# Designed miniproteins, single chains: the designs that were tried, part 73

Each design is a single chain, and the fold is of that chain. pLDDT is the mean over its residues in the fold that is shown.

## One batch from the design tools (miniprotein)

Design m2678
Fold by ESMFold2-Fast:
Structure m2678 (fold): chain A 61 residues (1-61)
Amino acid sequence: MVGDLYRAVVDFPFGGPRGLNLRRGEVVEVLEVIDEHVLRVRSLATGREGLVPTSVLERIE
């Protein structure tokens, strides 16, 4: 999980101080597993970090 690359499968505005906005196809790196529903990730495109629901991400092989 930590260090894995994931891709957003949908456009997802997840605003606020703990989230970041993702567009479909954006790649993120997992920095921390918060729980079964939420990861802390960093966007590779923007370098921004935030909390993102696991349901909008798929693991890249």
Scores: mean pLDDT 75

Design m2679
Fold by ESMFold2-Fast:
Structure m2679 (fold): chain A 85 residues (1-85)
Amino acid sequence: SEEEKKEEILKLTGEALELAKELVELLKKEKDEEKKKKALELLEEADAYAKKGGEAAAQGDYEKAIEYLRKAIEKLKEAIELLKE
């Protein structure tokens, strides 16, 4: 249902915000400039997907919104894993 899709969007948005918060804290501690640069590029990709997700949600395309938010989360997780190595 649309209600279930809206609940999923809120859940994914919350997950993305928590991951972004973790990533920012890791970036503050990172001293490897190459890792930092790559993580910032992944953060930029995540931000682009999150914006596309918000636009899709505003248009009532909740399936596309969920798809884009999941892609944003994937990029945030990739950046976090890179900085934990």
Scores: mean pLDDT 89

Design m2680
Fold by ESMFold2-Fast:
Structure m2680 (fold): chain A 73 residues (1-73)
Amino acid sequence: NAVELAEKRLKEAEKSGNKFLIAAQYLVLGRAYEQAGDLEKAREWYEKALKIAKELGNETLQKVAERHLERLG
């Protein structure tokens, strides 16, 4: 189950305290929900990733999250 694996990896990223890794795992979770057909959950996780990416000023992560959100619309 891709969602379960992604949730486990998110918990590991949260333990690290690294916001970049947390945002990256939010993108992985969004994609896992998208593959499972849960487009609303996928959107929520991509939006959470975008928020952290903006806080970090990481333009690459911002563009990745935005492209995933555009694909869902």
Scores: mean pLDDT 86

Design m2681
Fold by ESMFold2-Fast:
Structure m2681 (fold): chain A 85 residues (1-85)
Amino acid sequence: SMEEKEARIRRWLEATRKALEQVKKMLKDPKYNTPENLRLAKKVVENALKIAEAIKKISTDPNVQKEADRLIKEAEELLKEIDEL
């Protein structure tokens, strides 16, 4: 059903938000700024970006689309931050 689809989308949005929050926490501690950890963080953020873009395209809920847009912007900012480290 559409309700079940939107519930799954919201769950994926939450998972994506948590993944980006984990990357932010990792980047705040300089001891984790190793080349290996930065490469892994970049892959997590790239995957989060793809998921958020996919959600924005398939969801009919404007609130979900707005949250996906915020996550897209956050992911793009994190990719820039990682590239500067």
Scores: mean pLDDT 85

Design m2682
Fold by ESMFold2-Fast:
Structure m2682 (fold): chain A 60 residues (1-60)
Amino acid sequence: MEKEKLIKEMEELSSEVVKLMRELKQALRDGDYEKAEKIEKEIKEKTLQISALMKKIREL
């Protein structure tokens, strides 16, 4: 079912967001604000993708 594929993609994106959040915390500790900004942008992009997938799942 299409819904199962979307759920799996959402789970994978969620796992990546958790990893990025840990990397963000480390970058902030190191004072690497440029790296932190890049990671924050990637987290936002993946979070938007998760929201879009959740909306598609709801509409199915």
Scores: mean pLDDT 83

Design m2683
Fold by ESMFold2-Fast:
Structure m2683 (fold): chain A 59 residues (1-59)
Amino acid sequence: DEHYNKGLELLKKLKLEEAKEAFEKAIKEDPNNEEAKVNLSLVLKALGKLEEAKKVEEK
């Protein structure tokens, strides 16, 4: 998944908001991408968006 790989590169660069957007797109293209969901939850927690992180973990 191109969006998932982009999210990982953005995360390495500590571009957390951009990484969030990339992982959200990865999940939209492949809703069964559990690794993208895990990374999105971690990015959301790093951004202080704990309620959004819980929603990702429940889906």
Scores: mean pLDDT 79

Design m2684
Fold by ESMFold2-Fast:
Structure m2684 (fold): chain A 65 residues (1-65)
Amino acid sequence: GPVEEALKKLEKIEKAVEEYKDNLVVLQAALRETEELLKEFSDNEEVVKKGKEIIKKIKELIASL
């Protein structure tokens, strides 16, 4: 269902963030996509929890560049 696809997409985003941690363009795109998913699935606790974790990681990586 939509929640399962959102979680799978978040997993792919997290993997891309780890692989391209020094690539600002990839990190900025990942941030936008994750924020969009959190806005769409704001009522789903699991998506919100995972998305917030990914956003925190992306922001920390961008700040370290």
Scores: mean pLDDT 88

Design m2685
Fold by ESMFold2-Fast:
Structure m2685 (fold): chain A 73 residues (1-73)
Amino acid sequence: TDQGNALIAKGEALIARGEELLAEGRELMDKGVASGDRQLLLKGIGSVIRGMGLIEEGRLLVAKGKELIKQQK
């Protein structure tokens, strides 16, 4: 369905954004540890958590979209 394809596209976009946040967060954590900057470390951790959440949400949307397409004969 149009809805199924839209959900897949939305899910893929969320996965891509989540992967960006994971990479950014890990870099911020590394910089925070290296510089002793607790605020930078915490920001990095927050970005990793948000990234993981977006990837999970995106995967669920992709799965739902694929199921909707399969239900169309």
Scores: mean pLDDT 87

Design m2687
Fold by ESMFold2-Fast:
Structure m2687 (fold): chain A 85 residues (1-85)
Amino acid sequence: MSVLELLERLSGLELDADDLSARTGIPKGTLYRPASTVPRHELALLLYEAADLAYKQGNHERARYLVELARKLALGEASLEEVLA
């Protein structure tokens, strides 16, 4: 599963890779790599941006879930396997 596919699955949104790259400073090519190959801090940042987009689309429960997931991933409290499950 690519990073972009994971973010879309978790957020329930269709996401623009160019917008995510511009917002985070993470290269667009990284979004098409397997999520398991990307540093946890970059995945956490992308999850946080997906949460902001979910919130703006009115899905406040999904946004809260993504913020908490990003926080746990950044702090090492969640494994990548839990995020990919």
Scores: mean pLDDT 81

Design m2688
Fold by ESMFold2-Fast:
Formats: C-alpha cells, sequence, structure tokens
Structure m2688 (fold): chain A 61 residues (1-61)
C-alpha cells in the first residue's frame, strides 16, 4: 500500500533529520521535498507548509 504523506510522517522525518549530520539531513530533506512535489494525494496547502519546514531545516544546517 502506497503510504499517504501525513503530518505525522513530516514530523517524524524532521525529528530524524535533526538527529543526523548536516550533509545527510540535507540529502534526506531534498528527497522528501521531491516526494512531496510528486505526490498527488496530499493537499497543496499541506505540501507548501511541509516543503517550507524542510527548506527551513536545510537552512539551519
Amino acid sequence: EKPLITEENVENALATMRQMPPQAAITLAKEFIEALKSDEKTPEEFKEEAIKRLEELIKEK
């Protein structure tokens, strides 16, 4: 079953990335952003918010 991208998935990803070295966190964040952009099931408003949070994480690293 293709997993639905939920707020829980985003929170778990962000928490994991914060524990990782900067290079690894940036790589995963970029992969997640691409997954969000290609996901047709997630509302656009939620995608925009999630992408913004991931970009902020990249900026912090």
Scores: mean pLDDT 74

Design m2689
Fold by ESMFold2-Fast:
Structure m2689 (fold): chain A 93 residues (1-93)
Amino acid sequence: SKKAAELVDKGFLAMLNKDYETAIKYFEEAVKLEPEDALALLNLAKAYIEAGKYEKAEEYAKKALELLEKELGKDHPLTVAARTVLEKARKLV
């Protein structure tokens, strides 16, 4: 979806500006439009980590990991990245 992609781009710009609350809002809207977009879910989890919201980060990182393992396999670089984000969120809770 072009609209979901535009929201992800806005989320990335907010992340670069360290405006993590704005990044979360844009990534949440992208996930609402495409609930199984594993990259949007992973970016949402990263934004939650930066905002100090580790329980939410764990929730979305787990969803991203499950989708990436199913679609790309457990050893794919994106799947490994999602697992790393999940482990980071769990250590900070």
Scores: mean pLDDT 88

Design m2690
Fold by ESMFold2-Fast:
Structure m2690 (fold): chain A 65 residues (1-65)
Amino acid sequence: SKEELKKKAIEMLQKYLGMSEEDAEKVIELGDNEVILRLLRKELLKAGVSEEEAEEVIKLIKETA
């Protein structure tokens, strides 16, 4: 369900980027914005997240937007 995907995306953003639940939820709400997704991918990679894991996060956000 979208709710389960959203929860997983929030947990990954909290784990990898140290985002609050509120901030993670706002990022997910912007998940249809390609500029935001590009910036998010860049931040995940800077945080040491693998390319594969970063792609999984982006995919989850797109599916919940």
Scores: mean pLDDT 82

Design m2691
Fold by ESMFold2-Fast:
Structure m2691 (fold): chain A 81 residues (1-81)
Amino acid sequence: AEERMREALRQTAERTAEALREAGLEEAAEYLLKAVEAYLAGDLEKAEEYGKKALEAAKDHMELVQAIVDAEVARGRAALA
């Protein structure tokens, strides 16, 4: 269960980052990937730091970011079902 959840989170993060890069939000994509890697490594302080930087990099495009995240999270949940 844990291994499937970790892999699903990595795959969801990679797809979300790719969608963000395609939308021109490359800095947000890079910080998102760093936040997820830190989270998976158990470094919650770095995960929060990188997560805040990803949100700041995307703050003027939050509606687009929300749509991308919702779509990729839904895809990730479907893969686990």
Scores: mean pLDDT 79

Design m2692
Fold by ESMFold2-Fast:
Formats: sequence, C-alpha cells, structure tokens
Structure m2692 (fold): chain A 64 residues (1-64)
Amino acid sequence: MEKLLAVAHKDYTATKPDELTIKKGDKLIIEEEVDENHVLAKSLKTGKTGLVPKDVLGAAGPVP
C-alpha cells in the first residue's frame, strides 16, 4: 500500500498506550487505516508509531 504523508492540524495527547502524542504542525506517515476515526501513523519527529484520530490530521499526500 502506498503510504501517505499527513500534517497535524492541532495538538493531540495520547489517552491510551497505543496512541501517539502529536503537536500541531508535526508530520506523520500514515501506515494503515485502522477504523472510521483512527489511523496507524509514524511520527517523523519522534519515530514512534501509534494510533491517531483522523480529525487531528490535515493535508495528506504520497510519501516522497
């Protein structure tokens, strides 16, 4: 599957151990769509992978 690059639209603090904490403007690689509201993403800032709500993510495109 082609991976997507997304930018965080707002800050998000992880509420579960499998979630990522992200800040507005952070870049993430979308690894997989998990459900209607969440994606599995890798933070380019920290290198960690975890679940992120879709509503905190903005523009997405192909990974260069």
Scores: mean pLDDT 76

Design m2693
Fold by ESMFold2-Fast:
Structure m2693 (fold): chain A 79 residues (1-79)
Amino acid sequence: AREEALRLAEEAERLALEALEAARAGRAEEARRLAEEAVEALRRAAEALSAVDPELAELVRRAAEEVRRQVEAAIEAAK
């Protein structure tokens, strides 16, 4: 469970970094798509953690909201 959640979180980090790069390059649609994939990976990680570490699961859910916020802010700044 934790190992799977860590793998999903690593995938989400990679996707979030790609989303931020796309946003800074002015590719808003690509950035939003990558951000949605990152958020979905974090949602799955939080679900995997919810029974074994509910506090960490909540932190991961908060990270998902932060990814959405930062990508949208980067898209807006690139306009």
Scores: mean pLDDT 83

Design m2694
Fold by ESMFold2-Fast:
Structure m2694 (fold): chain A 55 residues (1-55)
Amino acid sequence: SEIDKLYEEARKIFPKEEVDRWRKTIEELLSQGTSFARDRARRLLEAIREAVKDA
């Protein structure tokens, strides 16, 4: 999936513990099933994409 590919790219740049923490946070947010949680997950994913792009 697109998200899994992003985590693969992030693992090349950032410590494993950092990436695992992001993955867990996003999974927890998406499991909540609220619009607020989905919006937070989307913003975090965008922040990860920018961090990967800037590295």
Scores: mean pLDDT 82

Design m2695
Fold by ESMFold2-Fast:
Structure m2695 (fold): chain A 59 residues (1-59)
Amino acid sequence: DEERRRGERIVEAARLGMETNPSAAQIIEDSAIAAADRLPEVGEEAKAAVRAAAAEVRA
């Protein structure tokens, strides 16, 4: 399922980016949310996962 894999890649890239560059975490989160929002079937799941990753990085 290509769309599911794309969503997973967005989430993983966002998580790694936020962990590697915490000062840009908000910009990375916003960009990842925008990318996930363009996925018609898994966008909501991907957006939730990005937000969860951002919360974990900020904890």
Scores: mean pLDDT 81

Design m2696
Fold by ESMFold2-Fast:
Structure m2696 (fold): chain A 82 residues (1-82)
Amino acid sequence: MSAEEYNEKGKEYFEKEEYLEAREYYLKAIELDPNYAEAYYNLGEVYYALEDYDGALYYYQKALEIDPNYEKAKENLEKVKK
């Protein structure tokens, strides 16, 4: 599977609220492509859903390090900081 295919599988599990499975697929996506900003953002969404706000903050920041113009990551980072 490609990084994109793992990211799409992660999204499928996230929509089913299977957050631990979503996390494993997003981790596989970034293992194949460490510059995959969307997969880091999606990991932030998983941690936010699990109420792990420190984890959410970490992964949103990683998405922004890769893509400084990632608007969704900027917006959600500010929400977690409040």
Scores: mean pLDDT 87

Design m2697
Fold by ESMFold2-Fast:
Structure m2697 (fold): chain A 68 residues (1-68)
Amino acid sequence: SMEEKIEELFKKYSKGKKTLSKSQVKKVLKELGIEASDEEINAFLKRTGKKTLSKKEFIALVKYLLSK
């Protein structure tokens, strides 16, 4: 269920790209009902060395946010 929701929202917000920008990440998290601060998202992006997240990296962020 949650994995299917993530797949659909990733497709919707990535607009055919293979990654999500920070603003797109924020929108997907909001639709999933997951609250995250700009600081948490920025810290995760900095840790990956990128300004965008792949689907695998986005799933890792979701798991991180749900485990705190």
Scores: mean pLDDT 80

Design m2698
Fold by ESMFold2-Fast:
Structure m2698 (fold): chain A 94 residues (1-94)
Amino acid sequence: QTHTLTVAQGESKSVTISAKAGDVLTVTVTGPAGSRVLVVVRRADDPSELLGRKVISTGETGEITLTGEDGEYVVTVKLLSGEGEVTVTITVTG
């Protein structure tokens, strides 16, 4: 499955993803050069549990392996730095 989020400077957006233990989230950031995005993964049933955290720059691809249980995960993306808007594409592979 693939999810797409568009975030502007200072904005955070979240998507809920159904995944299995061992699935890999592939995250790609497209937009103005020099933009940096924070990606945070938590359980939907326990938002206090941090399962993954990665900073990804424009044109980079980051991977986060889900080591938790099968179920729903909340992926939050925040534009840390950069002008304008970036598009974050999240692909689940298992």
Scores: mean pLDDT 79

Design m2699
Fold by ESMFold2-Fast:
Structure m2699 (fold): chain A 60 residues (1-60)
Amino acid sequence: MKTFEIETKDLNTAIALALQAIGDLPNAKVSISGNTVTITVEDNPEEIALVEEMKKIYGK
């Protein structure tokens, strides 16, 4: 498993990221703490690539 902590600019961005992650990554574990979204995926290259793209879009 690989865990990503993505710090966003505000809570609304964190909520948007978490909702997208839940929709696009059905097997992922997603949690929010303040402006930071934690996403845990299996060592699946496709899921890892999706989280890396989300980090580029939603990350600070």
Scores: mean pLDDT 83

Design m2700
Fold by ESMFold2-Fast:
Structure m2700 (fold): chain A 74 residues (1-74)
Amino acid sequence: APAAAEARAGALSTDHQRAVVEWARKIAEELGLDPELSIAELMDKVAPGDWDAQVAFTERLAALAREILAERAK
């Protein structure tokens, strides 16, 4: 069923976002920042005004989120 497949794909995307948020929280805690910061606020604290660095950081988080989800699936 196409609708069920699309709903499942959306759920997987949400799980990727959750993994990124958990990873960002751990990074914030390690840096002594508020662990409840949003990813945008965390990037603004880590690389203020540096859009290229923020994009690179986001890409690294996305790659790590995929690895975390793959590990959790086992």
Scores: mean pLDDT 63

Design m2701
Fold by ESMFold2-Fast:
Structure m2701 (fold): chain A 73 residues (1-73)
Amino acid sequence: MEEDIKIAKKAVELAESGNEIDRGVAEVTLAMLLEVARQKGDEETAEFYRRLLDAISAGNLEEAKKILEEMEK
């Protein structure tokens, strides 16, 4: 969990770069984390990754940062 959250933080940092390629990498990374959480039956963690992916895909970096803060508590 903590290591996966660290990877999610890196994905958000990539999306903040404003680079189309970095945003694509961030979206793929979050989609993989979401799938892994779902396969483990961790619905709470999967919902956080889904919300984070949705925020990044919408270009809403402020919401993405808020979601990361919720995950770290």
Scores: mean pLDDT 79

Design m2702
Fold by ESMFold2-Fast:
Structure m2702 (fold): chain A 49 residues (1-49)
Amino acid sequence: MLSAQELLDLLKEETNPMVQRGLAEILRRLGVSDEEIEEGLKVALEKRL
């Protein structure tokens, strides 16, 4: 089973918006805070530059 930390790291590297949405939903179900998910998405956006 993937840990919440591993899924959050995947979210930070993901550029596909559909996959980002799916990962965010899974993270929320695992009890990761909205703040942590939002930070992960911001890191992914920075990767687009």
Scores: mean pLDDT 77

Design m2703
Fold by ESMFold2-Fast:
Structure m2703 (fold): chain A 80 residues (1-80)
Amino acid sequence: MKEELIRLAEEAAKAARAGDFEAALEQLKKIAQLLSEDKSLSPEEVAKLIGLILRAIGHLLDRDGEGAARAFEELAEFLK
């Protein structure tokens, strides 16, 4: 689970940095789906991940590829 989440977050960061906001959003949808199915995460971990997801969404809506990429990179780093 965590390895796949890290991979998706890294792919989302790359897509966002390349200006492919639709691809980044599709990766974000996959991340959210997998997180909803992962019962191994603590409430504190879930709260942190939700915060990072919301930050990524905000940057994607603003067409800020670098901001979105940084949020996805922080998400991947948190999961390591």
Scores: mean pLDDT 81

Design m2704
Fold by ESMFold2-Fast:
Structure m2704 (fold): chain A 82 residues (1-82)
Amino acid sequence: GDIEEAIKLAERGLELAQEADERAKTLSASMTGGVAALVAGVAILLATKGYGKDGLELGKRAVRLGEEAIRLAETGEEAPKK
């Protein structure tokens, strides 16, 4: 269900964040990886409290942020400001 999927995505996000941190050459890459890890942690917390849909959404965001952090680590590009 949503809870199990949220945890799987959050674990993937943590894996990507750790890989990005090991390869980080810029502050933007390191910061994006750190945010991915934090979002993954919140996704697990929400899922375990019964907020499976919210946990799933944050788990998906953690994976996207982790992938972005890896890209930034590879290219040396900075994350855009919002």
Scores: mean pLDDT 78

Design m2705
Fold by ESMFold2-Fast:
Structure m2705 (fold): chain A 80 residues (1-80)
Amino acid sequence: ASPEEREILLLEAEGSLHLMAGTIARKAGDTAAAVEHYRLAAEKFEEAARKAEEAGNEELARILREQAERLREEARELEA
């Protein structure tokens, strides 16, 4: 695996960990923690998408951007 591929995988892993933490917080009724983790997950997936696009993987970039957008929407809904 190239350094670029490794960086994308690490960013996806970080995003997934924050998504899991956010889901756990939401189920526990900790809305503030859930919002924070969903925002952090979205940021990591957006960074991964940017790196994927730079590497020429437009399909992966699109999927990751859609995931980031979805998580930002979920965070906004929880804050309302």
Scores: mean pLDDT 89

Design m2706
Fold by ESMFold2-Fast:
Structure m2706 (fold): chain A 75 residues (1-75)
Amino acid sequence: SLKATPALKELAERLVEELPSVFSSVEEALKWLFTVLPRRDPALYERLVAAVKANDKAALDALLPEIIAIGREYE
């Protein structure tokens, strides 16, 4: 299991800000990232996991628009 890193928490907080209709809380955003995303886009999920493990904020920032685009399908 992935530890809740500050970078991962910040990503979840940004998802709540950008798409509150889908992500009502940080906990809900984190749950979605680890349950829905790996089924909907496994390649994007692997990129997310790699960026979190590397603590690569720039890579996480670059992934945010792609994650939001998928999230919009769940509005």
Scores: mean pLDDT 83

Design m2707
Fold by ESMFold2-Fast:
Structure m2707 (fold): chain A 84 residues (1-84)
Amino acid sequence: SLDEEAERLIREAEELIKEAKEMLKENPDDELAKLALEYAEEALRLAKEALKTKDPEKRKKLILEAEIQLGLALISLGVAKLIK
């Protein structure tokens, strides 16, 4: 269901936010970790908005946008971990 998808995205985004913040505690100038945090926070915002949205077409669009932002966060965080 769309609610289950949005809830999954919220959970995954919160996990990435936590990881990015942990990396930034070790290196506050890590630009890729900062970028990952920004993407993950946007994914969280979009996924939460999807849960509040009554229109199924708008909800699907918000879920898709959240998935894209989450993917960008995963890539940015992954690269940050490799080059730290």
Scores: mean pLDDT 88

Design m2708
Fold by ESMFold2-Fast:
Structure m2708 (fold): chain A 62 residues (1-62)
Amino acid sequence: SREQRRRVIRAWLRSLGLPEPTDEQLDALVEEADRLEKEMKEGKISLDEFYERLVEAYRALQ
């Protein structure tokens, strides 16, 4: 699951034209994605908001 999340996050960031994250950034983003996915499943955020928050988390790691 963790490697699958890393692959999905890398592909998503690349589709947005963003630089590839480091392994340390990917680890942090995997944890953030897990937290955001829980909120999305609870109906608190949309799929678009999920990816928006994940991009914001990526920017905060720079």
Scores: mean pLDDT 82

Design m2709
Fold by ESMFold2-Fast:
Structure m2709 (fold): chain A 100 residues (1-100)
Amino acid sequence: SELEKKARELLAEAVRALDEGKYEEAIRLAEEAYRLFVEAGDDFGAALALEELGTAYYFQGKYEEAIEYYRRAAEFYRRVGDEELAAALEGTVARIEAEM
């Protein structure tokens, strides 16, 4: 759909902003991508956007927010049957908690 296409384009821009250290821009883009993926019923896309939100907050040193978004992303991955991606994010959360 056009919503999924726009959401994917916004997510790609969020990833680029993250790579460039533009964390506030990455957060705004990933939040908009998340809204569009949810509106489109794309749970996998929603998980990807939440994971990017977690990563952006992690790079800002906002670990509690990063954990919250990673846990939400893992829930969406489980809903679509991607147990491996969900488990990987749970491992990331455990590592962040051990560093706090």
Scores: mean pLDDT 91

Design m2710
Fold by ESMFold2-Fast:
Structure m2710 (fold): chain A 64 residues (1-64)
Amino acid sequence: MEHFRRGGALIAAGKPEEAAAHFREAIAADPSFAAAWGGLAVALERLGKPEEASEALRKAAELS
């Protein structure tokens, strides 16, 4: 929960690298947390990693 909330705040603050780290921690705690995979996809897109972002988004869709 906390890592997911922090990730979202970091995206809003324009810190996608830190946001991605927090979303990965949320996923490590609960790999079925679809919203965390969605957040990771947003962070990866902002980091210029569209292929990795698409993989994360697909995972989020599978879990929702």
Scores: mean pLDDT 83

Design m2711
Fold by ESMFold2-Fast:
Structure m2711 (fold): chain A 97 residues (1-97)
Amino acid sequence: SLPKPNLEDLKKASEYAKKAQEAAERGDIETAIENLRKASDYALKAGLYGVAIQMEVAIVEARRLLAEGKEDEARKLLSDTAKFVQEQIEKEIKELE
């Protein structure tokens, strides 16, 4: 069995993922990236390596889309990723109750 994830780090990851989603939805892409990176750091500390990697990949892809002038696609990617990882983290939190 894998070790149980750290509950406090999972809660922080969920909090930052929510902030990333809200920032992306209002068009604040840099704040969305910053909060998604913080969510990734806490997910990594909690042992959710797959979720953390998915967030980092989304950040790299969003910056590529911004460099190509595809701002709406970058916003959607960050928002969709933040929603997905928030749902995965919340499932892990419930399994620790």
Scores: mean pLDDT 86

Design m2712
Fold by ESMFold2-Fast:
Structure m2712 (fold): chain A 98 residues (1-98)
Amino acid sequence: MKRAPLGAALVFDLRAGEVIAHKEGEEVLLSEDDVGKVVTAADAPAAAAEVFEQSAATGGNAVLVFESDAEREAGLAAIKAASAATIKALVDRVQDGL
């Protein structure tokens, strides 16, 4: 099972207005309502838009999983550059996991 560790991840809680960054090797707890996608940094803005729409429909969190911490950081930077003002505000509030 590729559930724990998930690799490096960004978890977007759109209801709380929070973004949590998880480091490679951390266990991420996901509910059945959470919407996740494995992505590269280059595809992260498009994938974020897709999982945000799907997670809003389910009531869960949106999750982007990256191959490494470096890809996660590059993906977050790409989302910040491309995202609407609301998403930019969320990613500016990113919190590092242990």
Scores: mean pLDDT 68

Design m2713
Fold by ESMFold2-Fast:
Structure m2713 (fold): chain A 73 residues (1-73)
Amino acid sequence: GSNPAAAQAAGELAKRLYEEGKISEDEANAIATLAALGAVEQARALAERLVKEGKISEEEARQIVELAERARA
């Protein structure tokens, strides 16, 4: 589904994480793309991996998943 606000918020979150040096540009682009497509399970898997790698917090991972869920609606 198309939810421009959720897609934009996901892109902004991904950009912030990249600018803070937490994730790579490729990882930021993957987050933005998966969230915008509403690919919830793929977004969750990526977010979980980033938490396990110590790159992002559990709260940031939850935000990524929630934005993907909103974009799907």
Scores: mean pLDDT 83

